# Designed miniproteins, single chains, continued (5), part 3

Each design is a single chain, and the fold is of that chain. pLDDT is the mean over its residues in the fold that is shown.

## One batch from the design tools (miniprotein)

Design m16070
Fold by ESMFold2-Fast:
Structure m16070 (fold): chain A 117 residues (1-117)
Amino acid sequence: LTPEEARRILRRVALTLGISYEQLVEILKKIIEKGYLTDEEIARIANVSLEELYSRLFPVLLALKNPSGIRPEDEVEVAILKAIVASTPLGRKQLNITDEEFEKYLEVAKKVLEAAE
């Protein structure tokens, strides 16, 4: 994974969530460091209300539940989105993501973040 490819993937994830690249990087770093992140912490970093955060995450959650809508090329972006949503216990339950699956998605996010520098 080249730095340019990693940055492109992260930019696409940030666009999907309606946040800046810098906000996404901060969120991912905190999830990786702590193993979790609260909805309030994500909303604070994204500089939005909890209501606005939920409004943005709901379409993402629906898309993540539809496997037929995911192209093989998009698997890395999907893994990062799943890491973010499953960083909260509620999001993890909604997607039926196990702790083992969550750790795998975090590993993908960590590798992309490291490659992006």
Scores: mean pLDDT 79

Design m16071
Fold by ESMFold2-Fast:
Structure m16071 (fold): chain A 90 residues (1-90)
Amino acid sequence: MVERFFRERPKLVIKNKETATEVIKELGRLAGSDSLTEVFRVLSAIGELVIYATPEAAEQIAKLFGFEIAEKDVYDEETGKKLTVVKRER
């Protein structure tokens, strides 16, 4: 199970839109659900999920799950990469 991935606002760094799609599909497969949106919604409820991704990957994640792009052009101090922050909107 993927419940541990989203504890205490874990950072998920996704480098490109292909990786974002693959991560999403794998989460759905592991959860045995046809609704990737519902799977991700449940996982994000385990913790305050914040996704740091490249702009392209962030847009794809937002569209697939109905999340909102919270900030654009944020620099990740750990990797030194320019990232976009995606958060779940109510």
Scores: mean pLDDT 52

Design m16072
Fold by ESMFold2-Fast:
Structure m16072 (fold): chain A 71 residues (1-71)
Amino acid sequence: MTPEQVAGAVYRAAVEEGAVAFGREAATRILEAADLPPEEQKRLLLEISREARERGLQKTAEVAEQGARDW
């Protein structure tokens, strides 16, 4: 999966759960991290997944976690 595809998937899930601002911020962080080593990109996705779970955004958390596994 490309960074753009992962950012889009996380954004869409967050919007569907009513968290537009969180989704926009998460997508921006993913795109800004595109030039970082794969291990750092994976760490960011796991961090976003944890933050989403803390906010009750279960589907967004699952999408971010899946992105980290597929990377």
Scores: mean pLDDT 86

Design m16073
Fold by ESMFold2-Fast:
Structure m16073 (fold): chain A 80 residues (1-80)
Amino acid sequence: EIDLEAREALVIIQAYLAAKSGDVEGLNRAQELALELVKEDPEAGRRVAETFRHGAEINPKAADAFRQAAERLEEASEKA
């Protein structure tokens, strides 16, 4: 029913675009989608968290927001 692979790909793309532009609202939307994905596949959450950590290096001005998003996803993945 739900295509987890497609959902993961869309979240990663959205997170990458938010990272390139420094769009914190886009990051927050990607994080909400990723948290829903973690409930079905914790490993997908870990992969998205890696994208957020890379985003912190792409845009240092938004680094704290991207690191917090990564930490939240990593914690949710451990508890899922």
Scores: mean pLDDT 77

Design m16074
Fold by ESMFold2-Fast:
Structure m16074 (fold): chain A 101 residues (1-101)
Amino acid sequence: PVETIKRALQRAIEIFEKKGEEVFANLLKEALDRIDGATPEEAVRIVDELVEKIKNDPNVSEKAKFAAETLGRVIRAVAEGRMTPEQADLALDAIEKELEK
């Protein structure tokens, strides 16, 4: 699960950088660094902390806050074995589309 989580976070960084959400992208990079060598449970905790920080940041858009909550759910589902790597990729595609409109 950790390898899939790292790939999902790397893709999320690319999506949010492309959308100009630099605060969110930088926090995702910080989380990705912290996840190196982490257990799946530690990775979920790190991402949950990131999601909470984003939700409470007044400089982050409402769409980006919603995307953060969705990303947190995806990472937890992957860590718990409830979501395949392919399903995680589809969820990230949906997040990218939602941020466009």
Scores: mean pLDDT 82

Design m16075
Fold by ESMFold2-Fast:
Structure m16075 (fold): chain A 100 residues (1-100)
Amino acid sequence: MKKPEITVVLKNPYEEGKENTVIMEVSNFSPPEVTVKVLENGKEVKDVTVSPVWQNGDGLYGLIVEAPVTPTPDKKISKEVESPALEEPVVKELDKNAKP
């Protein structure tokens, strides 16, 4: 088994109160079974798009999750990933002010 690598970005540059999309890439994991959640202020976002799981040349798997968000300073946006290769679910909060 291999633990997933998780990256979380905004599709467009952060602007307060403007509609955006959070993109989460979950990659290089095995087995292909994984559960992903997008949370806004601790509540699960319902309008989440999950890509088909793909297999890379190393026999590892990946997927992309997209969720519509309107980021504001008072909204906490986090991602949760659960996999058989993880002892506990991994939660990552989106840093709206992170520069690439």
Scores: mean pLDDT 77

Design m16076
Fold by ESMFold2-Fast:
Structure m16076 (fold): chain A 90 residues (1-90)
Amino acid sequence: MTPLFKEMKEYLEKNKDKLTDLDLPIRAILAIFEGNFEEAKRDLETILKKNLPLKPYASLLYFADLEIDWSKLPEEVRKLWEEVLKKAGV
């Protein structure tokens, strides 16, 4: 487990009662790391459909992308992840 993965997991667990749609990027990243591609796909699709602001998450998305093994992502999840990164300016 990378330090980034651990910190994101702790953040979601501490703030589970306060999570909003703005926390979807963190939840999607964690879902990818855990191999929960169904949840990752849903969260990434929701981010794109709702046109959520991603600039505050640009650094987090950038570092998460460095840790993600793209060869393990289903094609649908990979395409959604790429679109989210482009929207964030990563």
Scores: mean pLDDT 76

Design m16077
Fold by ESMFold2-Fast:
Structure m16077 (fold): chain A 92 residues (1-92)
Amino acid sequence: MALSTAELVARFEATARASAAAAGGSAVVTERTDDRLVLELRAPGLEARVEIVLKRLSDDTLEVTVTAEIRRPEPGMAEPAGVHTHVFTKTL
């Protein structure tokens, strides 16, 4: 599918807002471009800044970089406090 990076950013935003709401928290967009989204996530016991960067490698291939800065993790949380970066390729 010829899906634009701007449409993909909008889908990531919607998913992040829904996930935060399901956790009893909120997601606030601090920065948005056609290929980048920055969110502040707040939930009981969790504060995080998430940056999502999209790079189109081909018509059917997208590189996604997710960087999460986790602050005040809940006791027993699987993810430690700090900066976590994950890079993956998605076929569209």
Scores: mean pLDDT 72

Design m16078
Fold by ESMFold2-Fast:
Parts: sequence; structure tokens; C-alpha cells
Structure m16078 (fold): chain A 80 residues (1-80)
Amino acid sequence: DLRDSTIISTALRDEFLENGGRLDEDTARRIYDDPEEARERVREKAREAGISVDEYIDQVNREARRVGERAQLERRRRAL
């Protein structure tokens, strides 16, 4: 049983990654308002990837961190 906060965070990060480092406000609100739909989405994506839900969460969190770090670095370059 996955905690709603973990599921929501994972679904939001996954959406962010799928949209090239952007998160639409309406999509974010939909994920936030429906933890069960978010949980179903995470389970389905883990199944499609052939890994466990926990492994999928770890992969999404690692990739989101990498993308976020790259975006922060690009912002710093533009500020110079």
C-alpha cells in the first residue's frame, strides 16, 4: 500500500518528465485531486516497464532530480 503523498509526488514527477521538464497546472491539480487515479497510473507504468512499483518510484524520482538539476544549472547560466 503506497502512501498518497508518495503516489501523488511520483505521478507529478512522471508527468513533468513526460512533458520535457514542464508541468501543466490543470494536469497537476487533477493528479492532486485523485490519489486513486494517480496510484493506478503508477501501477500501470511500472507494469509496462516490467518492474515493481517501488522500483518505478525510485527511477522516476532519480530522473526527476537529474532533470531538475540540469534545469537549475541552465537558469544559473542564463543569469550570468
Scores: mean pLDDT 75

Design m16079
Fold by ESMFold2-Fast:
Structure m16079 (fold): chain A 99 residues (1-99)
Amino acid sequence: SSAEVEQMRKLVESAYYQAKLAAQNIGKDRAEVMQSLFNLDALVQQARERSFPSEFISELERLRETVALAYENQTPEEEALKKIEEQVERLKALIEELE
């Protein structure tokens, strides 16, 4: 539905914001990275509670995993941001296919 697509787009925008915030704080502020990861986990849970398509939820979980791995590996900000942007592009493409 159009309403579901709009909700998915808004959730992707929120997830992208949190993922970027985490990437900017890798190696600088652990507490801020952890807060962003907790917020990403909450967004994944919201997607599940709203019964969004399973493929969308899986790709959202993959974005969260990308951020978590970047943190674990202390990935440089520019490299982490590039990976995040690639994952967000996949989420946006998936939303287009679900319409």
Scores: mean pLDDT 89

Design m16080
Fold by ESMFold2-Fast:
Structure m16080 (fold): chain A 69 residues (1-69)
Amino acid sequence: SKISSDESIQKIGVQLALEKGSELGEKIGKLMMELREQGKGDEEIVKEVAEKFGEEIGKYVKELLDKYG
């Protein structure tokens, strides 16, 4: 469900905002939503996040996707 997928990304964005700051969390959440709308899988989302925000952030996003997504 699109609603369920969007909810998972929102939860990830909130967690990132709490741990890394609201601006970074919002940017990552927006990127993840755009990639999901393009039909990208978790592996491609993690790769794009790592390329734009660094490997440590990409690894953390992978952990959150495994938990919520």
Scores: mean pLDDT 76

Design m16081
Fold by ESMFold2-Fast:
Parts: structure tokens; sequence; C-alpha cells
Structure m16081 (fold): chain A 77 residues (1-77)
């Protein structure tokens, strides 16, 4: 589970850098990568909080699909 969640988060980080321009895309990607690292370490509370932050930043950037993906990952932990 944790390895699968981390792998999906890393894919979403790469997608965020590709689809969201500028600093917002980098911030969303950094949050996904931090969440992936926390999940790999078994810190699911930190991972869930980071996914929720990624969801909020993605919503602010107008990327509802990225926001929903982050929320789904947080709820799955």
Amino acid sequence: MADTVAAIAEQLAAASERTVPGEAGKRIADLYRQAADAARKGDFVTAANLFRQASEEAEKAGHVDLAEAARTLADGL
C-alpha cells in the first residue's frame, strides 16, 4: 500500500510540473514528493496532511483533477 501510494504521488508530482506553469506547479510537485517520502517511511499522518496541502494548492491553481487525486490519496491513508 505505502509503496503504491508513494509511486502514484511521484507520478502526480511529475504531472504537476508538466501541466501547472511556474512556481505553483513546482510547489504542488514538492508537496507530492514530500508526501511520497513520508508514506515510504510509514508516517501516514504527515503524508495525509501533505496530500491535503497539495490538493489545496492544486485547487488554487485551477487544476481540479490534481486536487481530487491528492484528496483520494489522503483519504486512502
Scores: mean pLDDT 82

Design m16082
Fold by ESMFold2-Fast:
Structure m16082 (fold): chain A 97 residues (1-97)
Amino acid sequence: AVPTNAEELKRAIAELLQELFGFSPELAERVAEEILREFPELLERPEALLEAIRLLAEGHSFAEISERTGLPLKTVGRIELIIGTALGLELIRRALE
């Protein structure tokens, strides 16, 4: 089902981040909130955002993801940076604690 509001989209993003990147529920929710805070316009394009996250997890290039989703290259790159930074910091945190 396509998310119809911000809370449903945030939940869908958090579920994908848990499934595709192994995030904890708490980290996944924080990352989903950060993406939607930075790109509130993506609430009008929920399917494109969810597809972009799946394609990033599959290792597709930013250019290919941009062409397939219709999202700007800069937006795709920023979403990857948000996800990648959170994943890297969580791995460091687990190693130290």
Scores: mean pLDDT 84

Design m16083
Fold by ESMFold2-Fast:
Structure m16083 (fold): chain A 90 residues (1-90)
Amino acid sequence: MAEKVAQLLRDLFDRSGVSVGPEAQEAALRAVEETLDELGFPEEVKEEILQAVEEVLREASRRPGQVLSPATAARIASDLLKVVSGKQLK
């Protein structure tokens, strides 16, 4: 799960040529945490996913591209996590 979320975010940011500043990073991480709580993931899984997402966002913050707004970054991260979770039909 964490690796898949990180890879999809990395691919999206790489293709879009966008950068994510500190405010957008914090907003995205908060949105991911709230979405994981909504979906009922246990704390250990939440920590693993949050760590993977934080790494991707840190990488994106070094890119000299169009800076994403905090609101847009949060929406992208939340929506992507919901899509990945929805594909896991149990």
Scores: mean pLDDT 72

Design m16084
Fold by ESMFold2-Fast:
Structure m16084 (fold): chain A 94 residues (1-94)
Amino acid sequence: MKAEVEELKPELEKEMERVLKEIIKLGLVEEALEIIKLIKEKGAEEALKELRKEVAAGKKIHPPLSRLAQILAALEEFGDEESIKRIEEELKKA
């Protein structure tokens, strides 16, 4: 049950570091924290559904924010609450 999740985790962590660095560099920290809040309050499935509705209504989402939402959804599916918390803390420190 854990083999596929464990193999993807190092690649996901490297991608997460790149995405967080890009979000900080572009000044998108507040928008990233709002995505984390939405996932924490509504769950990943409902949060991604809401973001898709906003895009369909003509709202442009920066690519790093879209990728962050996908990573957070994967971490929630894995039950990796500590990684989500660490991401939130890194963004709050920026």
Scores: mean pLDDT 74

Design m16085
Fold by ESMFold2-Fast:
Structure m16085 (fold): chain A 89 residues (1-89)
Amino acid sequence: MPSEEELEELIKEAEKELEEARKNKDENREIAGLLGLAYLYILKGDRKKAAELLSELAGLDKGELLSLSKEELIKKIEELLLKRRKEKA
């Protein structure tokens, strides 16, 4: 696990990457950025922020995401990444 400081640096880098993806209208990179940033917030213990990021993806309910365990949230991120790879890879 990264340190708290390293985790905050990774979050800042991920937020910058997401901003760049949105600026370039790269939907695939935006989805990847949202998933990565959500994962980093789960590691930080900010489940609410992770759920908010995941709810920006089509078909996900924020309330349902907030009811999930840390392990279930990680599994959801993995499922979304796998789906993206099958549809866009």
Scores: mean pLDDT 74

Design m16086
Fold by ESMFold2-Fast:
Structure m16086 (fold): chain A 103 residues (1-103)
Amino acid sequence: SVALEFMRLLLEAMERHPEAFTEEEKTVVRIMLEVLEEHPDASTKERTKLLIERYREKFNSKLSDAEIGKRIRKLLLEAIDKFQDLAARDPELAARLEEIARL
C-alpha cells in the first residue's frame, strides 16, 4: 500500500526531525499508520470513522465527529507539508519518497 509506506516514511521523518513536528501531528500520523496496518481493506468512510474514534480516545476529546475529522485532516496536511519541506533539503528522504512513488 502506497499510503501505508508513505505514513511509515512520514513517521520516520518525524522521529529524525522531532523539532519540526508537533506531538499532536506525530500522534495523528501514528493513528493513521495503525489504522492502515490493521484495516488495509477499509473504505475511506470506514477509515475516517476509525481515525475519529482513536483520536477521541488518545486525546480524551469532547469534540464532535465532524470537528475531530476536520482537525485530523488539518494535522495530516500540515505534517505532509512539513515533510515536503524536509525532503527538499534531505536527499535520503527524497530518494525514499521517490521509491514509494514507483509502487
Scores: mean pLDDT 86

Design m16087
Fold by ESMFold2-Fast:
Structure m16087 (fold): chain A 97 residues (1-97)
Amino acid sequence: VMTSEQFEQKIEEIIETLSPEEAYKAIVELVNQLSDDLNMSEEQKQALLGFAVGLFLGRLIKLGVEIPEETFRRWLREHLDEELAESMLQIWRRATS
């Protein structure tokens, strides 16, 4: 379907063109569609989602975008497993402290 480079470029484009809330939703939708198309296991889907959210987080930090911690926690917990969500939140706290 798409290469890893094309996937990363698509995520970057989404982040640059949409608001943070819309970008997060679009990224989750992209991962869900790709995981369905490739018949990924739940574990593979969670790994891909974690990677995609990591790219999103890194870009927001680079751009100095401020998101309320409670909003960010809510986004993570809606779509990621608890351990991955907590790991991403800890990275966010360290990067914004």
Scores: mean pLDDT 74

Design m16088
Fold by ESMFold2-Fast:
Structure m16088 (fold): chain A 89 residues (1-89)
Amino acid sequence: SMEEEARRRRKENELKIIDDIYQSLLDKVDEVVTDPAERAELKRLIDEAYEYMKKAVENDDPEAFKKAQELIDKVRSRLTEARARKAAA
């Protein structure tokens, strides 16, 4: 149906946006995080957020979406702090 096609295209577009966000966050970790242990921890959180976001889109799971957003917010907060530390060094 037209509704099923529209839903499929929406999910495809959402997955592309998620991929772009994922790559952007990984790039920012490499740019601003100098400590190897903190870099590894942030990349692990980003990987977890990516998996939850994919599940949220594929399964229309609001709980998975909420978990992904919480992880992304945590990563963004820590990146902001890392950037501030790097600028002050």
Scores: mean pLDDT 85

Design m16089
Fold by ESMFold2-Fast:
Structure m16089 (fold): chain A 92 residues (1-92)
Amino acid sequence: SAAEGRRAIADVVHWFAERGEIDVALQLFDLLVQGDREGAVALVREAGASEETRRALETAIAHLDTLSDGDIAAAFTAGVLRAIGDELDREL
């Protein structure tokens, strides 16, 4: 489903954003918008993502055809906002 795909993208983006790797998260966004599934898998693998995060990407790719560019953008935003929220929670 589109909702499952959006959540999976947000989980992958969150993993990179929480590590300050926003440039990698932006590269992933571009690849997903372009439908470059092989490029997205290679990027996440080469960046040393956890096995859980790599599985989330596989879920995102499986649902990619159900997602609009707007869905991908919303998921990217949600992932980044979660990373910001986690940082604020650690300071409190």
Scores: mean pLDDT 85

Design m16090
Fold by ESMFold2-Fast:
Structure m16090 (fold): chain A 65 residues (1-65)
Amino acid sequence: MEKLAEAARKLMERLKKAGIDALVFVTTDEVVVISLSDDPADAKKMEELAKEVSKETGAKITVVK
């Protein structure tokens, strides 16, 4: 739980700094991020940030477009 909560917090902070609108929520086994942006560049950046946070925390992060 703590690892997933930390991953969600870090991802939300990075998305906010990048100006990307997304929903982030925590399940029992993963963090899920859903894009609210119609820009393909935002979706790509979101995937990059999710991979970075996943690598740093070891948490599973799923990106929904």
Scores: mean pLDDT 80

Design m16091
Fold by ESMFold2-Fast:
Structure m16091 (fold): chain A 77 residues (1-77)
Amino acid sequence: DEMAKKLAEALGISEATAKKLLDKIIEEGGVTPAPGESVEEALQRALEAIYEVAKKLLGEENAKKIVEILREHAARS
């Protein structure tokens, strides 16, 4: 998993641990798109929710790294 590998490198943890953290953050940071909301707007709201969850779990610096990695991955998909 490209995402798990990038998180492992950014956080200095194993890829298996990064995968579990990624799954946890996505599960807790999931948002339902509002009626009339674009995919881009829904993605922005999801990234904001993920940032708050990651900040709570891992601290502000790690939360910023996670959001940056997720944003880069979304831009390249």
Scores: mean pLDDT 68

Design m16092
Fold by ESMFold2-Fast:
Structure m16092 (fold): chain A 101 residues (1-101)
Amino acid sequence: SLEEDIEKALSLPTLEDAARRIKELVEKYGPKKVSELLLKKMYEAETDEEFRRYAVLALLTGDKSVAAQVLILAHVRGLNPAEITVEAARLAEKLGIKPEK
């Protein structure tokens, strides 16, 4: 299932490997379904490190509707949303993910 595939992606040891797997899941299931599950994981994140990981991956889905939620939740947690956005942009460039026009 998509939920099981997301859990497996999130358990990968590097953010880059998780990002590659999320890209594949977006191609299979569509960006909105993948981003909605990642948004749920961001709300459930117990640590700031888990939140950053989920937030970066959510931004990589290309679903613009999740971007506002990432910024709001990062601010609520006392995190710098710019750092999350920069990391997502770096991974997008490395993985050949183009921003939606």
Scores: mean pLDDT 82

Design m16093
Fold by ESMFold2-Fast:
Structure m16093 (fold): chain A 90 residues (1-90)
Amino acid sequence: GEELAREAARTMRELAKAEAAGDWEKADALAEKGRELLAQILAGSRETQERFLELVAEEARRLALEEGMPEEEAERLAEELRRRGLALLE
């Protein structure tokens, strides 16, 4: 499910923003929603899981750049998330 993967990736991005802002109340609510969506992703097809990882890495890179992280560091963050996610699927 493309829509499920996109919603989960968006939720992870909003969670990261809330955590960076120190908004722990919002972060907690988003973490709960993220756990529910992640459970659906993990129970879904391999294609949905891989698409989710791709979208999460892309959104993390964008968020890092928006927060002032250097491009090289933002790319390393995205690559690390993709690598760890792919390893989890194996």
Scores: mean pLDDT 79

Design m16094
Fold by ESMFold2-Fast:
Structure m16094 (fold): chain A 85 residues (1-85)
Amino acid sequence: SDAAARLAAERAGIEKALAAAELGLANADNHPEWTREEVEAFIREQAPAALRELEERGVLTPAQEERLAELLGISVAELRERARA
C-alpha cells in the first residue's frame, strides 16, 4: 500500500539521519567539550522532522531505538519516556 511505501521511505530517511548522527558522535573526539544535551541537539538538527514524529508515535524499530539511545548515552527505557513526554 501507499502508506507502507511512505513508512519505508521515512525509515530510510531515519537510517540516513542516524548514520549522520553516528558520524557526528565519532567526531566528538574533535569536540570533547560537547555535553549530552548538545549531542542531542545536534541529532535533532540533523534528523528529518519525520524522526521526531516516528519517535513520538513509537514507530521506530527496536534496532533504531537501540542505536538512538546509544547515540544519546541513555537507556532505551529513558528514550521511550522522553518520547512520551
Scores: mean pLDDT 61

Design m16095
Fold by ESMFold2-Fast:
Structure m16095 (fold): chain A 77 residues (1-77)
Amino acid sequence: KAEELAERIYEAAKKSKSADELGKKASELAKELGASGEEAQEGVIEAGRKLYEENKKNPRELSEAEKKLAGIGESGS
């Protein structure tokens, strides 16, 4: 569940115009997949790590939503 949620949050970040919009989409995706709070948090962190690592290998300008998500991945527990 967390891995599937991470993939969907990662894709949602590319379509989100703001961090707030991404947060709402992430919450909706977690509910849709029946993810627990722990699974939802893990999914967000994994999505952020994926985006952070991808941008390190092939740097591009990130949206505000993508910057917020990548920062979460960089700071992950």
Scores: mean pLDDT 77

Design m16096
Fold by ESMFold2-Fast:
Structure m16096 (fold): chain A 65 residues (1-65)
Amino acid sequence: MARAEEIRREAAEVVNEAGSLPPEYKSQVLDLVLESLRAIRAGRLDEAEQHVRKARELIAQAKAA
């Protein structure tokens, strides 16, 4: 389904951006990405989007510090 593929693409982008972060932020971002992928497998696309959104917020916090 197009929505699930779009969320997976966003999750991959988040993982790539996390590669440049300090280890503590990188670990938290990767955990949220894993939760997002699990939510996609369960058909819970709204939850998957929420997890990716939280991961992006952590990336923004890390870059602002």
Scores: mean pLDDT 82

Design m16097
Fold by ESMFold2-Fast:
Structure m16097 (fold): chain A 97 residues (1-97)
Amino acid sequence: SAEEEELKKREEKIKKILEETKEKIEELEKKGAPFEEIKELLIETLEKLKELADEEDQKVLDEKIEEIKNSKEAALEFKQGVYNAVEALEKKKQASL
């Protein structure tokens, strides 16, 4: 039950990070911000998620962070990639409950 409570708190933190990041990305997109600002926000989001992730998930997030850092393309594709990665992490946690 302590493990269940920790998982619930982790899921709530992940959800909050995603909601805050989505809102910030939408604001940046609305004002026509350069892809560099969106890129930085995505990296910050992945780093925050990494702190909540297990060792296996941390490796996946590190790979995504490097892909984003090395990209010179529009960050919009990475936004969907981040959301997909987090949904996969959430589904993994739900399956282990």
Scores: mean pLDDT 70

Design m16098
Fold by ESMFold2-Fast:
Parts: C-alpha cells; sequence; structure tokens
Structure m16098 (fold): chain A 66 residues (1-66)
C-alpha cells in the first residue's frame, strides 16, 4: 500500500513539473514572437520562431526531470 502511494505521488509530481515546463516554454515562445514582430518579421515567421523557442525551452526543462 505505501509503495503504491509513493509511486502515485512520484507520478503526480512528475506530471506537475512537466506542466510547469510546458507553461514556461509557452511564455518564452510568446515573448520571442513579440520580439520578432517588433523587429519587423512577418507574422508567419514570428509564429514559427515562437513555436520552436517554446518547444526547445519546454523540452530542455523536461529533460531536467529525467
Amino acid sequence: MKEALEVAREVGRTLRLMGDALDEGLKEGQAKGKELLAAGASKEEAQEHARKTGLEIGAEKFKELA
């Protein structure tokens, strides 16, 4: 019983950290998109770079959980 509860807690903790990593990636991606638009990039170019930046930061933080 206690072992199963500890496993459940660990899984829950990991899922919360994953959510935090994704949220941080999204915020960084949005900031990058705004920066590129202000610099005169196209909307499509800004969206693509924002997406890549967000995914890269999210993935990096997620790797730290392994």
Scores: mean pLDDT 73

Design m16099
Fold by ESMFold2-Fast:
Structure m16099 (fold): chain A 75 residues (1-75)
Amino acid sequence: YISKPPDLDVLKELREKVGVDVFLKLLEHELAEAIAAGDNQAAADLAGLIGEVYREEGKLEEAKKYYELARKLRE
């Protein structure tokens, strides 16, 4: 599905440069595009990645929401 999946270390750099809000909006847009394309597995992976980023930021409530979304998309 994706030739080069994002690396969490690289994502941390990008987040610091653009700010977490802008970074997460970009990832959310990627997620929406994957859903629109009918690629539920890629969408689940993106939702899981977003959840992991929120967890790294200490935003556990947001992380839970994205992990739940990833679970539903994976089914």
Scores: mean pLDDT 74

Design m16100
Fold by ESMFold2-Fast:
Structure m16100 (fold): chain A 78 residues (1-78)
Amino acid sequence: MKPTKEQEEKIREVRKKNYEALKDNPVEQKAFERDEEIQKLVEEIRKALEQGNLDKAREIASRLNKLVDEAAEEVKKE
């Protein structure tokens, strides 16, 4: 099975290519920018957990959940 890190790296490369292809579309760019923000929050949660800072990890997780909920609402609007 492919490692999770390799899968995540491949997903990021695909997203960057799509972002460049859609750079003239502000709506699509905003969606990709939100995906990048989500990825950054996931990495910060992992880093906080590695440092044993559970409180910081919970704070970041709450922000991540809010951002994901906002993205889901935009998808529902089509």
Scores: mean pLDDT 71

Design m16101
Fold by ESMFold2-Fast:
Structure m16101 (fold): chain A 87 residues (1-87)
Amino acid sequence: MEEDLEKIKEAALSLVGKTFPSREELAKAAVDAIKKAVDAKNIKVEYGLDPQGRPVIRITFEVNGKKFEVDLWLEGLTVVGASVKEI
């Protein structure tokens, strides 16, 4: 449980500082990093803005019956921050 959360955090943080050719390629890279770290199921990708109007990619998924959320903050096509939580 805590081990899965830590693996997901490492996967998300591995994307920080990277720039991608498109938002779709960024989302694919994030999903691939998560799938390499954990056996993620029911993966959903949402594009939006945080409460401060910053572009965010939100990825929700399940691991062993638990739900997780990864938020990636963007400047253009560069990942500038990541957060991970169990929901």
Scores: mean pLDDT 80

Design m16102
Fold by ESMFold2-Fast:
Structure m16102 (fold): chain A 70 residues (1-70)
Amino acid sequence: NSEVVREIVEIQATTETTTASDSRGAVHASFGIHSALNGDFGTARRHFELALAETPDDPVLKKVLELLDK
């Protein structure tokens, strides 16, 4: 759980610097980060899955989903 929160904080920092393009994937990633920080890991996983569908090769999203499956 603590590892998931740490990765999500790291993703939030990266997302704010690289996803300023208002892409659909970026929106889903932002909602996923917000949900996970609020402890709603089910909603976070759904949003990260949707973000990954837009960016299938994103290794950070894959890593977060693996951590959420534990």
Scores: mean pLDDT 69

Design m16103
Fold by ESMFold2-Fast:
Structure m16103 (fold): chain A 84 residues (1-84)
Amino acid sequence: GPPPPPAPRRYTVSGVERLPPVEQARALGVSVETLERFSRRLNELLARLPDEARDYVGAAVTAWLEGRPEEAERHFERARALIE
C-alpha cells in the first residue's frame, strides 16, 4: 500500500487552547483528570526530548486520540527511557 504519512512531532491533547478541558475530555471519552494527567506528562516529555525522541510522544498522542491507551503508555515509557 501507500507509505504512511510522517508522524506528527508537535501534538498535544490540550493543544486546542480555546477548547475547555471538559469538552476536550468529553470528545476523547476520558475524564478531565485523565486528560490533565496525560497533558502534563506530554508537556514534560516534549520539553526534555531531543528531536529523534519526539516521534514517540507524537505516537503516544495519536494513540490516545484513536482510543488506544495501552499503545500510548508504551510510547511514553519508551520516550522516558531515552531521557533517563
Scores: mean pLDDT 64

